Designed miniproteins, single chains. Designs and how they scored, part 46

Each design is a single chain, and the fold is of that chain. pLDDT is the mean over its residues in the fold that is shown.

## One batch from the design tools (miniprotein)

Design m1582
Fold by ESMFold2-Fast:
Structure m1582 (fold): chain A 105 residues (1-105)
Amino acid sequence: MISTLIKKALDEIKNDKNTGYLLLTIHFGEAENLLEAIKKEDPETVLRAAYYLVPLLITHGKVDLAKELLEYARKVYEENKDKLSPEVIARFEEAERIYRLATGE
């Protein structure tokens, strides 16, 4: 079952706010559980999650988890291109750019 912290982090993503619950999930070792919760969300929420969470995971040395989230978000993007807002697509593209700059990929 999802913790209260993960629920609040998902609310930040869905309401397009960054009030620190995403950072707290990383600090309290809940990042993998947050990723599994994100995978159950709608396509726009998944792409917004990549935008907020990929940079945070990288800055905390969780590069493999950032890659897993980005690969999942890319699949969601490819399957839903015609149904996604340009704003959400731009956010996903920024997450990919940050990942490439940080990892040299």
Scores: mean pLDDT 83

Design m1583
Fold by ESMFold2-Fast:
Structure m1583 (fold): chain A 90 residues (1-90)
Amino acid sequence: KSYPRFDDKSKKLIEKAEKINSVEAQLVLAVAYFYEGDFKGLKTARENAEKLGASPEQLGYLESLINLDFSNGGRIALAVAKAAKKIENT
């Protein structure tokens, strides 16, 4: 799978997330799927995050992306940034 809309740093982070089976990896992948318009992938990332023990708050962020609900966009952006930083340090 290719991610033509992302810079090289983001592509490397997404590729690393694909190899890591964690909640944080699923949050990073969900954002990538969202920007690609891959809502089936986004729903799969939400299901995988739930199976991996994601918090209700993290699952709520994924549901917001699936439903195109951007009322909490800033909170979602912060959660994704924290997930990305954790993946970088893994």
Scores: mean pLDDT 75

Design m1584
Fold by ESMFold2-Fast:
Structure m1584 (fold): chain A 60 residues (1-60)
Amino acid sequence: VPVHITDEEREELVEEALERYGLPREYRPKILAFLDTLPEEMTREAFETHVDYAAEDLKK
């Protein structure tokens, strides 16, 4: 079910992805900027998937 994801949840998911992919905190603003282009209403699972893709792409 689509849900409104809070700014606090966004920050938490991005931080977890940075740690998982071994990215420095300097990449946090880039991932957040990408996430801001996504629809406000989506499932948490879909949002987490987008965060993971953004983090993996930045690790290349």
Scores: mean pLDDT 73

Design m1585
Fold by ESMFold2-Fast:
Structure m1585 (fold): chain A 55 residues (1-55)
Amino acid sequence: MSELERRKEEGRREIEETLKQSFLDMIRGINKATKLYDEEEEKRIEELLEEEAAK
């Protein structure tokens, strides 16, 4: 019982985190492609990804 609920929640969380990371990766790619490459912005995106993963 509890194991099924736990696994379902884990799977849902993993999917949500994957979607968030994919979205952020896409933004990063666009930023790089437009030649608006900014070391500070890239670093900020990395921090955002780590923060989201920590939640």
Scores: mean pLDDT 71

Design m1586
Fold by ESMFold2-Fast:
Structure m1586 (fold): chain A 94 residues (1-94)
Amino acid sequence: KKETIEKIKEILDKMIEELRANADSSPEVKIQIVNDGVSEMMKLLKESGADESLLKQVERMALRAQIMIYNGESIDEVIELLREETEKIIKEFE
């Protein structure tokens, strides 16, 4: 569990770095960054035997981030959502 949590945090940090680097890029680029990171998180959680309810939380996080990006919300607000929701996912997985 601890190793999986550390890897999830690493994925989140990479997503944040890429989103900041692409703050002025198209919504499609930003959404792709979120989708790639979330896909890695889901793969790790599935390999670690996470319940479907937890996987649904990851999917919900991705959808919310995508909606914020399409609505033109600031990248800092998207990053804050990703941090907040990932912490909830980690807490439930523990």
Scores: mean pLDDT 86

Design m1587
Fold by ESMFold2-Fast:
Structure m1587 (fold): chain A 90 residues (1-90)
Amino acid sequence: DEVLKNLSEEEIKLIKELADKAKLSEEDKQRLLIHAGRLPGKLSREKIEQLIAAYLVFVKDLSYSEVGERLGISPQTVRELISNFVKSSA
């Protein structure tokens, strides 16, 4: 999986677990904050959100609207996350 390439096993597990949920709860959002702040080799919250959005769009083939519903954000914010992911991966 090119989207999850070079991530740790723990980071991949978190992204897949969150991506498999139909909608992220407040507990899921709190888990994102904990991982962004505490893991050795930690990803920023923004980078974790970018990776989840990229995984859902490129691997799961979901629309920006479907990803926005799962993450609790607008489709416009999903587009911005994907744009930033693509720019950082170039």
Scores: mean pLDDT 68

Design m1588
Fold by ESMFold2-Fast:
Structure m1588 (fold): chain A 80 residues (1-80)
Amino acid sequence: MDREVRQAQTMLDTFREIVRTGNLQQVQQAAEALVAYAKTASPDAVQVILRGLEEVYAEETDPEKKAIIQATIEEIRKIA
């Protein structure tokens, strides 16, 4: 299995947990870290991140957290 895909999944799992338990500042910081990683990642790893972010967006009910997730998806799509 691709090592970068595994790393992307680990980072996404961490982001999902921060979205569930963290405040808006923590979600924003985690989103920025995920975007920074995506800029250096393989196309396959980027697709894992995008799919996972879309799942997190669908599961979230807080409109402010949803806005951060949506902005993160749009930022990563620009580099995919």
Scores: mean pLDDT 84

Design m1589
Fold by ESMFold2-Fast:
Structure m1589 (fold): chain A 72 residues (1-72)
Amino acid sequence: SKALALSYYQEGNEFKARAEQGDEEALRLAEQAYLEALKLDPNHEEARNALQAVIRRWEQLGVEDIKRVTLG
């Protein structure tokens, strides 16, 4: 499943790049992709850091209704 986790991480990076241009839906897709990567490989440090960056972006945009994930 490490190969699949890497694929989700790469997908998340593509969505994050789109979200940086103001696509809020791409930001949701990036969050979901990074969460799936961490679900398959909980030790994927880059995916964890990327997910935290997405959460901070949600805070900057004032999107309060989005469920934030606390990594255990």
Scores: mean pLDDT 75

Design m1590
Fold by ESMFold2-Fast:
Structure m1590 (fold): chain A 79 residues (1-79)
Amino acid sequence: MELPSSEELLERALAEIPAAAKGDSEARAVIAQSAAILSYLGDDKSLEELLKEVERNTQQDVVDAVRSAAESGRELRKR
């Protein structure tokens, strides 16, 4: 299965931020999965942009979940 491009992952995740801020669990999962994949691919620039927008527009629990997902993706890349 071919992964979406980093730009597509970022754009999709950014579009889900308003729903994630309202407590939508599917939107939160999409953002977290996008962060994990961006981290796994080593696209630190897109990951940092996503994290900044999540921090600006959502609650701390969403930020923590996204950061945790990104760290999981980074750990998988090391192995």
Scores: mean pLDDT 81

Design m1591
Fold by ESMFold2-Fast:
Structure m1591 (fold): chain A 80 residues (1-80)
Amino acid sequence: LSKEEVEKYIEVLLNSKDWEKRIAAFNFLLSSPYRNSPEVVEAIKYVLQNETDPALQFALALAVHTDPFFAPIFDELAKK
């Protein structure tokens, strides 16, 4: 996965009207070697705080409970 592909997946996650594409983008970003990059972390934080699609909310809830990636994100959000 290239940096250009990561940028495309971030755009799909934040702006696509297709919830299936948004879930796919979310899963690709979490599986990528760039998951800890500032751009990916910030996009995921934004989606955690602003997502209204119930399918993506469900995918986020599952990931939050199973992936240690989310622990530092919640720590940062709690400090605000």
Scores: mean pLDDT 72

Design m1592
Fold by ESMFold2-Fast:
Structure m1592 (fold): chain A 94 residues (1-94)
Amino acid sequence: MEEEIKKIAEEIRKLIKENFSEDEQEALNEILDYFVKNKDLKRLKALLEAVKSGNLTIMYITESLLNGDKERSPSRETEEYKKAKELAEKLKKE
């Protein structure tokens, strides 16, 4: 598990550096470090998929769904919400 966490974390850090602004990189790396510290593989996988998609909205919605929080969005029917819901369901099955 530790090697898998390190591998995912390194992949996420690389994608963050290549695809996001400096302000977004700082926020995303702080979230990444938090998940690594807590050894939260499910949230690390969610963050990896969100970073690959380049859509932070999907990441925030997915995290809320994984935490059991009720995500209040005026755009619940949007493609972003649907993709985040599908990602959360996949991660819950692991």
Scores: mean pLDDT 67

Design m1593
Fold by ESMFold2-Fast:
Structure m1593 (fold): chain A 94 residues (1-94)
Amino acid sequence: MEEIRRRSQKSGELSLEAQESVKKAAEISPSVSDFDRLLISSSLSSGSTYAAGKNGKKQSTELLDRGIKLAERYLSEDEEGIKLIREEGKKIKE
C-alpha cells in the first residue's frame, strides 16, 4: 500500500512538471495544437496512474479536473474534443 502510494505521488509530480514545461513551450510556439494535446494527455495519464494506486483516488480526481480545465482553456471551440476528454474522465473515475 505505501509503495503504491509513493509511486502514484511521484508519477503525479513528474506529470505536473511535464505539464508546466509543455505549457511554457506552447506559450512560445506560434502553433500549439500538438502541445495542447500532449498537455491534456499527460493530465489524463497521471489521473489514471493515481486511480490505479490504493488511496490515490483524491489525487486522480484532482488531475482529471486539471485535464478538463486545460481542455476547456485550449480547446474551448472544440466541443467534441472536450466531450471525449470528459468521457475518458468518467471511465477513470469508475
Scores: mean pLDDT 51

Design m1594
Fold by ESMFold2-Fast:
Structure m1594 (fold): chain A 92 residues (1-92)
Amino acid sequence: FLRTLVRTILTREPLSEEERRRALELLRETGRLEEARALLERARAAGASEGQLSALLAAATIAALGLHLEATDPEAAERLGREIEEIVEELR
């Protein structure tokens, strides 16, 4: 799923309904859902496309996961950072 989020950020390819639902569930689990919803509604009001909204949701989800892991499992947070770097390199 991390690969899907990174791909969406880089390409602005819209997330599927299932992928969007999974991202929102992760935001809820990390306590960042309301913040992300407010951000998405502001972007939508500003005329953001579905691809732009998907990229924003993906970025918010990765940021929320990183912050949550930094507080609960720092080793997993470092691993997340490395996985993101590897995915970005692979998608070049």
Scores: mean pLDDT 78

Design m1595
Fold by ESMFold2-Fast:
Structure m1595 (fold): chain A 57 residues (1-57)
Amino acid sequence: MKEIEELLKQLISTPSVKVSTVISLSIRYTEAVLQGDKEELEKVKKEMEKLLAKAKK
C-alpha cells in the first residue's frame, strides 16, 4: 500500500506522464483497495513501475 502511494507521488511529479494516466491509475488503486482486490493492486503497482521506467528512457 505505502509503495503504491510513493509510486503515485513519483508519477505526479514526472512531467512526461500524462495527468489522465495518473488519474486513471489513482481510481483503479482506490477501487482495488475498497474491494480488497490484491491482484488488481499488484497490477496497478506494476503499471506504475513500468511508466516510471519508461519515463527514465
Scores: mean pLDDT 77

Design m1596
Fold by ESMFold2-Fast:
Structure m1596 (fold): chain A 70 residues (1-70)
Amino acid sequence: SPLHPGQVGLAIAVLYELQGDAERAAEYRALAKTIRSEAEARELLAPLSDAEKRQLRPLLAPEHQHLLDF
């Protein structure tokens, strides 16, 4: 489902792929498969910088953009 919290991990993978970081992109694709809740998706977002969160926002489904407000 496009509203599944795991889509957050896939969006982060796309962000790193666009930055040329294929290894980190692969890591986040694997992590996306383990995500079961918005709380777990929020944990994936926590280590991101404010600049990375700004770049990630348009890659997220509108329903998941509120998760960046932490």
Scores: mean pLDDT 81

Design m1597
Fold by ESMFold2-Fast:
Parts: C-alpha cells; sequence; structure tokens
Structure m1597 (fold): chain A 84 residues (1-84)
C-alpha cells in the first residue's frame, strides 16, 4: 500500500492508542509496541514489503518473527479501514 506521509501520520495519530494496546497484548513492552506501530505504519506508507517491515521489527526491536508478523497484520488492517 502506497500512501502519502501526511496520510500515514493521520492513520498513526488516529489508531496509535488502539494499535499500541493490541501490540502490548501480544506480550510486547509498551515502549517497543509504540516503536513497532510507528515502524510498521511508516514502512507500509512508503511501499515497503511485509517481509522488509518484519525484518526491520526483528532487527531494531528484537521481536520474534511471529510477533512482528502480527504487528504488521494489525497495522495493515487499520490502514485498509482508513482507505475504504
Amino acid sequence: IKIPEEKAYEIYEKHKEELVKEVIELGISEEKAREAVAIAIQGLANGASRKEIIETLIKQLGLSEEKAEKVVDLVEKAIEEELK
């Protein structure tokens, strides 16, 4: 999904609190959850592949592949809802 940076920021601000809460429920700390949501939204907005975003989350935040994949799934769903 390719979206303007301004639109990515709008999605982040609108859905940030909800997404961070959902990511924390996956067993990720609040600090890492905030960073994970920001990274995933920015990556998807810039047209990065799911694999690239997952790799970034693993490398930068030490998330497991399973948790990183779930973060991307949650953020992708939020972006798709905004693009309806």
Scores: mean pLDDT 79

Design m1598
Fold by ESMFold2-Fast:
Structure m1598 (fold): chain A 81 residues (1-81)
Amino acid sequence: AMDDALYRRAVKELPLAAKRAIAEGDSETLIRLAEDGKQVADRLEALGDTEGAEKVRNILKEAADLSPDPEARKAFREAAE
């Protein structure tokens, strides 16, 4: 197992980090969070945690809907695929 505990923590921390960055209008941080979220989802899926991967992708979709910046919205939407 490659750091399953880190990926499980990311599922809890990602929505809080996204809300903070949205409130700050920090598009650069939002795009980075979208990239990180995709890596977490892809890794969970590779480890056989399909439910965890789906949960992360759902969080990314919600972040896309909440993001005011079109570039950040696109990044989260692409990451959720």
Scores: mean pLDDT 77

Design m1599
Fold by ESMFold2-Fast:
Structure m1599 (fold): chain A 85 residues (1-85)
Amino acid sequence: MKVAVYLLEVENDPEGAREQTELVLRDAEAKGYDKVILVVGLKGATQEDLDAVREAAARSPLPVEVIFTTLEEAKKLYEKLKKEI
């Protein structure tokens, strides 16, 4: 199974959060990945930011796993997952 891991940084910008999520999901689909793991680093993020990411992920034709955590933990998790896949 081909799994893509992406790191997103979200900082009180729901439109940017949606655009980034859509962009990485289109990239994964174009490259023929079977699943996407989105590691979302929160830095002063709002509920609207989280909803924007979840909505964009739900529209993806690929299975998407979304992990919300602090930006520092997200960077650590991204590096770990990137090496495991």
Scores: mean pLDDT 84

Design m1600
Fold by ESMFold2-Fast:
Parts: structure tokens; sequence; C-alpha cells
Structure m1600 (fold): chain A 97 residues (1-97)
């Protein structure tokens, strides 16, 4: 992925993380748990974007797909959701190009 695409995806994910934190807090989820969920989500996003540097968008989609499938197999819903969100964002960019 180009640096511009990486920055775009990261900014979109940061917005989604912020919105989700606000929603969970409004639902009465404890601050510490919300912070832990957000940190894990962000770590998964950052990992996928780092692994996708210099790779095609199709390769980046495959990386995100593999991480999502692995997380689902491990019943890691937070990482699975993060990977799925990155996957869908990359697919949307690929369709527009």
Amino acid sequence: LSPQVIKFVKNEMDKLIAARKKDLLAQGVPQAEVDAIAAKYKATVDKLLEESKGKSIEEAIKIAQEERDKALAENDIVSATAADTVLNTLKLINVKS
C-alpha cells in the first residue's frame, strides 16, 4: 500500500475507534475495559497496515482476511472486528480504483 492509502485507512479506523469508545461508555461499559478494547483494536489495525506497506491492495486484502479468519478461530471478537473493518475499507478503496 502507498503511504497515502495507509494514512487514509488509519484515519478512518481512528474515527471508528473513537466512535465505538463513546458508544461503549454510553452503554455503561467500564472505562478500563473500553480502553483495553480500543488498544487491542488499534494494535490489530496498526499490525495489518505495517504488514501491508509496499504490497498491492489485493495482497493487503488477503493479509486482513487471514488475520480476521485467525481471530475468529481463536474467538477473539475484538481483533476479528478490527481485521474485518480494515478488510472492508480496503475492498471499498479497491472498487473505487
Scores: mean pLDDT 79

Design m1601
Fold by ESMFold2-Fast:
Structure m1601 (fold): chain A 88 residues (1-88)
Amino acid sequence: MEEEEKIYEDAVARLKQLAAFGARPEDILRVTREALERISDPELQKGLLKAALEAVETLLENYRWFGDEEGVREAEKAIEELKKLMEE
């Protein structure tokens, strides 16, 4: 499944970039959901969800550091949504 591995790698790289450059948690969720639609491999799906969770946690730490209460709320909501996807 060369195509799915490439989709996974590109998505993980994109998630890391979004976390590093202060994107919104909704951007992390969008990239993750789009990649999940294209990946059927359960191990790649798990890896993607873990990468997305780490990306949102990075944004949450940054929001807390800068006192962005709206960003904290958005990030906590995104973490909850990602955890639900991991359980299902």
Scores: mean pLDDT 84

Design m1602
Fold by ESMFold2-Fast:
Structure m1602 (fold): chain A 55 residues (1-55)
Amino acid sequence: MEELLKKAEEYLELGIKYAQLSQEYFSAGDYKKADEYMEQARKYARESQKLYELV
């Protein structure tokens, strides 16, 4: 139970980090990498929310 809460928090933090990386790549003109990182950010945010509901 406690480990699931910790993983949910880590995934939420990773989602924010990937969203920031996506913004940086978008500003640099690397739209393909920006899209890939945004997809990762959405995936981690969704997984984090699921884990929060399980604890």
Scores: mean pLDDT 81

Design m1603
Fold by ESMFold2-Fast:
Structure m1603 (fold): chain A 60 residues (1-60)
Amino acid sequence: SDFQEAGARALELLGKLAQDPSSDMKKVNDLARKLRAGIKAKDLETVKQVIAELEELLAK
């Protein structure tokens, strides 16, 4: 499902950022918390927003 695919993508991106010592770990942790809340609420838009923010962090 779109929700499961989005959730998996967000977790993949989050894992990549968490393993990078140059990452803004405060922002990564804030996004991890937001992702967890979005998954619990089954809020696809929140999960998509987290993906976009994680992709922006990886592009920097």
Scores: mean pLDDT 80

Design m1604
Fold by ESMFold2-Fast:
Formats: C-alpha cells, structure tokens, sequence
Structure m1604 (fold): chain A 62 residues (1-62)
C-alpha cells in the first residue's frame, strides 16, 4: 500500500532563479496544503498545481 499523510500539512516551497553567472535574480516562496489521506503521488500533483497557480498569478502582475 502507498503511504498516506496522517494529517493535513502545510508545505512551504522556495524557488530561486539564477542568471548566467549563477547569481540569484529572483526568489519566490509559496505554500500548499496537503490534506490527510493523500498519498505521495497525489501530494506531488497538489504541489505541481500550486506551483503552476502561483506562477500564473505572478505572471498576471508583471
């Protein structure tokens, strides 16, 4: 059986963008909630969806 989360968890995700010289030019932080009963595959999908939503919202403000 695939392991599941026993309780709701809030995950904080940090993303950094680097330039060609390796300097950090942009840092982003966002959160996602993983509900109880979610397996690892479902959690990965929730995180991917949260990241896409965050990037779309960020792009709309640029």
Amino acid sequence: AEPTFAEDRTVTIHVSRLDAAGNTVEEETFTATIPAGTNVTEASQILADAYRAHRAARAALA
Scores: mean pLDDT 75

Design m1605
Fold by ESMFold2-Fast:
Structure m1605 (fold): chain A 82 residues (1-82)
Amino acid sequence: MEEEAVAKLKEIADKLIEHMSPEDAERFRATLEHLLNDPRVTPKDLARALKAWVREAKARGEIPQDVADEYLAEIDEIIEKL
């Protein structure tokens, strides 16, 4: 279950990064790689970080409201199953 949760969170992160500027996309990919490789980071910690990134991207106008709400709902569903 945890490996499936991480895979789904990574999929959402990859979709989110696609909407970002090239500079922001590079920074978020580097941060995601560090989080995925840190054994102290739980799937719930990764999910919380990703929710913060979705909210920031929305605040910057990089993603539309409906896309942000969809990603946040998917992340919350993953957290509930952990």
Scores: mean pLDDT 80

Design m1606
Fold by ESMFold2-Fast:
Parts: structure tokens; sequence; C-alpha cells
Structure m1606 (fold): chain A 86 residues (1-86)
């Protein structure tokens, strides 16, 4: 249980940083299409962060925390790909 919680918290910190980077790139972008993709990426990241925070607050089982960690890592990769297009 403790390890799953720690791994999720680490993934959340990395996701928060990636979301902040995407938000900054959205503010800097002069291309409307890229800006929209970055804004959508930020929204997706925030939704994952919300689900993870709720699961931690509700003391969810380790399997749920592990799934959220995987979802957070997948979301980070998707957001990083959008940032590379900026």
Amino acid sequence: MEKAREELEEAMKRLQRTVAEAALEALKSKNPEIKQKLEEAVKEGLEVLYKAQKALAEDADPSELEKLTEEAEETIKRIEEVIKEA
C-alpha cells in the first residue's frame, strides 16, 4: 500500500510540472491549433490529477492507485508530445 501511494504521489508531481509547462506554452503560442491542443492537454492533466487526489483522500486500494499512476504516466507522455509540437 505505502509503495503504491508513494509512486502515485511522485507521478502526480511530475504530471503537475508537465501540466504547468503545457499551460505556459499555451500562453506563448501564436498558433491557434497548437494553443488549443495545449489547452486540451492541460485540461486532461488536471482531470487525472483530480482523480488521483480524490483516490488518495478516500484511501483507495493499491490496485486503484497503481492504475491511476499508469494513467498519470500515459497522460504525461501525451502532454509531452503536444509540447514538442509547440
Scores: mean pLDDT 85

Design m1607
Fold by ESMFold2-Fast:
Formats: C-alpha cells, structure tokens, sequence
Structure m1607 (fold): chain A 78 residues (1-78)
C-alpha cells in the first residue's frame, strides 16, 4: 500500500539522518529535519481522509519522525 511505501521511505530517511549526525554533517541534518517537519504537517493534513487502519499506521509514522527529530535536536544542542 501507499502507507507501507511511505513507512519504508521514512525508515530510510531516519537512517540517513542518523548517518549525517554520526558524520557531523550539520547541513544535511538540518535539511532532513526540515523535510521531516514539512512531512509531518502534510500527513496531519491528510489523516482524516484515510481508513481507520491507515490512520493508525500514519500516526505511528508521525511518532517515529517526531522521535527522530527530538533525538537530532538534542544532539545539535550538545
């Protein structure tokens, strides 16, 4: 499904963010963080158009992105 493909893409992007953080590539970290913030806004805007099952999956994807953003922000402060 489109939601399952979205989850794969998000998981790959989270791994890219982790690699950028490890390499101290702050430009790439900020770029991915910006894309993730835009993606969360988009997903929240379309959430009500989805089936209950897909809504739950998208909510879990949003939580994954929010967790990755929080971890990146904490590393940028230290």
Amino acid sequence: SDVDKLEEIVNQAIEQLKEALKNKDWEKVKEIMKQFKELIEYLKSVLSTLSPEDQKKVEEIIKKIEKALKEAEEKLKK
Scores: mean pLDDT 86

Design m1608
Fold by ESMFold2-Fast:
Structure m1608 (fold): chain A 62 residues (1-62)
Amino acid sequence: EAAEAAGKAAAEGGGTENGAKGAQDYARSHDGRGAASIAGSSGLSSENKAAMEAGIKAGQAA
């Protein structure tokens, strides 16, 4: 559910592949990594990082 919300928000930001990646990274990051850290480590452009971060935050808030 949280990963789904993260993927949806990131996909709405223009990258379905980046959305899926963000959701996967969120699912794997039950080690307590923050959304910014996960998105920052992705190596994406600033716009794609913002989309992924927003998606992960949405998932964390749900």
Scores: mean pLDDT 56

Design m1609
Fold by ESMFold2-Fast:
Structure m1609 (fold): chain A 61 residues (1-61)
Amino acid sequence: MSLEERLRARGLTLADVAERLGISPATVRAFIEGRTQPSPELFRRLLDVLGVPAEEVEVLD
């Protein structure tokens, strides 16, 4: 399941995720579009925001 689908399932917007991670909405969009890769630390924070356990990381994309 894509990262965008996960956001929709949680009722989160790009702005909500950006605010919680302390980054720009444009950066969150770039992650969703696959144009850039987050650092391992930032990716872990993203999973926390989405409520996804670390053991499910392989099914995000």
Scores: mean pLDDT 68

Design m1610
Fold by ESMFold2-Fast:
Structure m1610 (fold): chain A 59 residues (1-59)
Amino acid sequence: TLSPEQAAKRGEGAAAAGAALKVPEAAKYGQMGADYGRQGNSEKGDEYVRKAGEALGIK
């Protein structure tokens, strides 16, 4: 499970990767994960970062 800070950073990274690789689902989920992380919601932040990773083909 990611901390809120980790979710924010990894979500932002996944969103950037999704945009660069033209995977809209990864960009969307990554951004949501980052937003939840910035709000201190580690549970939803972790969930959406994981979904972004799945969209990028990683675990």
Scores: mean pLDDT 79

Design m1611
Fold by ESMFold2-Fast:
Structure m1611 (fold): chain A 79 residues (1-79)
Amino acid sequence: ARELAERLAETAERTAAIMRENGEDQSNVDFLEQLARAAREARSVDELVDALAALIQRELGFSPEEARAAAEALVRRVA
C-alpha cells in the first residue's frame, strides 16, 4: 500500500516536472502536484482512493460517485 502510494506520488511529481519544462498549462501541473501530496499523505489504499476522489470532486466538478469511480480506476491502473 505505502510503496504503491509513493510510486504514484513520484510518477505524478515527475510528470508535473516534465510538463513544467515543456511549458504546459500550470493548472495541469498544480493538479498533479496536489495528487502527489494526496498520495504521500495516504496510509492505505482506501485512504488514497478517498483523497483522490475528494480532489477530483473539488477540482474537476465530478459527482461523489463519479469521482470515487475515477479514483478507483486510477489506483487500479497504477497497481
Scores: mean pLDDT 76

Design m1612
Fold by ESMFold2-Fast:
Structure m1612 (fold): chain A 72 residues (1-72)
Amino acid sequence: MPFGRMTESSGETRRAILEAMTIISRYNADNPLSPEEYDKVVRESVNIVTEAVKEGKIDEGLKRVEELVKKA
């Protein structure tokens, strides 16, 4: 299916990052992280979802972000 396969990598990455940030924000509201820990979790999460977008496995990437925040 040729025309349905658009390369929107930046758009998908941005959307995945926003979803990851929402997950982080929800967990942080219940268990507040220090600014340093928050920055670390955000940076690792961005790397996780960026890689997941490249692999076409955004859902798995978001699940890994959720596990990362729970561990923090």
Scores: mean pLDDT 74

Design m1613
Fold by ESMFold2-Fast:
Structure m1613 (fold): chain A 78 residues (1-78)
Amino acid sequence: MAKTVLVLGGAGRRGLAIARELLAAGHRVVLGDRSPAALARAKAELPEAEVVQVDAADDAAVARIWAERGVDEVVSAV
């Protein structure tokens, strides 16, 4: 069954590698990162992935994204 996965620090090299594997497995991927420029680059590299600006240290913002986007799992790549 396809899951929705939030990858924190997802615009970095490790986050993008994780996102590629999750997309290949048929999951919906949301890339979270604090940098809008890094997110724009990540979206260009992985057009199938969704992007969201978030600080991984902001627990309330992460919890809100989890609830609002129907996230099933969170992976930290920071």
Scores: mean pLDDT 82

Design m1614
Fold by ESMFold2-Fast:
Structure m1614 (fold): chain A 80 residues (1-80)
Amino acid sequence: MEEEIWREAELTLLHIKAYIAWKYGDFEAAVEWLERGVRAAKEAGDQEGLDLFIQDLEELASKAPPEVAERARKVIEEAK
């Protein structure tokens, strides 16, 4: 229970960190946080969390510079 609560908190914090970086125009940091989120969700077996990180990566890829968009798409491919 304690471990489960911490994992849920970790995934939420990764989303928040990615969003803050994105709002500040730091697209590279945003992708890094989302990539960590994908990995953490996969390790936890959290399909809903994984799907949310993939959605965030897809939206970021549509708005980010080409080099960052390419990295985001690679993370999405590795996640599926």
Scores: mean pLDDT 79

Design m1615
Fold by ESMFold2-Fast:
Structure m1615 (fold): chain A 96 residues (1-96)
Amino acid sequence: SEAEELLKKAEEAAEKIEEEKFKEILEKAEKLAEKLKSLDPEEAEELVRKLLEEGLDEVVLVAAQTLLEAEKKGLPEEEKEKLVKLAIGMTLVAKE
């Protein structure tokens, strides 16, 4: 019940993001995910820290991490997009 309410709020928050803005976030997240995937875990952590210090949008980072986890689980592209949208929505809800 409480999990369903949080899920609904996350979906509603994601829906309020303009389609073009969502596509922009997804494209940036895909590029970041590919870069992180090419690095050792220690190098990836260092890059994330540096990018956050340089003003990287947290929703782009969350989206990139969600894409990497979905790829590890072998999820199809359509499912990846749904998870990314949900993860962005959850991040926005957490920030109030």
Scores: mean pLDDT 78

Design m1616
Fold by ESMFold2-Fast:
Structure m1616 (fold): chain A 86 residues (1-86)
Amino acid sequence: NEIEELKKKIQELIREAAELAKVMATGSEEEREEAAKRLAEIEKEIKELVEKLKELGASDEEIKEGIEPALAYLREVGAEYAEAIA
């Protein structure tokens, strides 16, 4: 049941990303830096887990429903942080 384990891990990462989003909006300088770094790590890990799910036969539709909105949000948060320190 590797597919279910991967789905659980992706959902956990998405939830972590949502919590980090709050830190990016209201946290201190140090908290925002830490959050941005962790968000980048989460984005990479989610992409790797998504590819593994596809290899195991999960449909694109199944993946999109649970993951794509969170991935889009991670990209947006990361870009905003990069601009803030420029």
Scores: mean pLDDT 71

Design m1617
Fold by ESMFold2-Fast:
Structure m1617 (fold): chain A 62 residues (1-62)
Amino acid sequence: GFEFRPVTKENIDEMLRRMKEDPKRWTLRLMMLLADPSELTEEERGLILNYLSSEEADKILS
């Protein structure tokens, strides 16, 4: 099954790329993670969670 990836530049870049390609879809997927994470695929959940972890780390470290 899908496992949580370590916070990396590659995971951030992938999330940003997906958001750039379809910002409406990824905004909805982010909202779905907060409301009902079961509606997301394991890959989508992992990417969003890894991105949020990285963003939260940046807030703490800056």
Scores: mean pLDDT 57

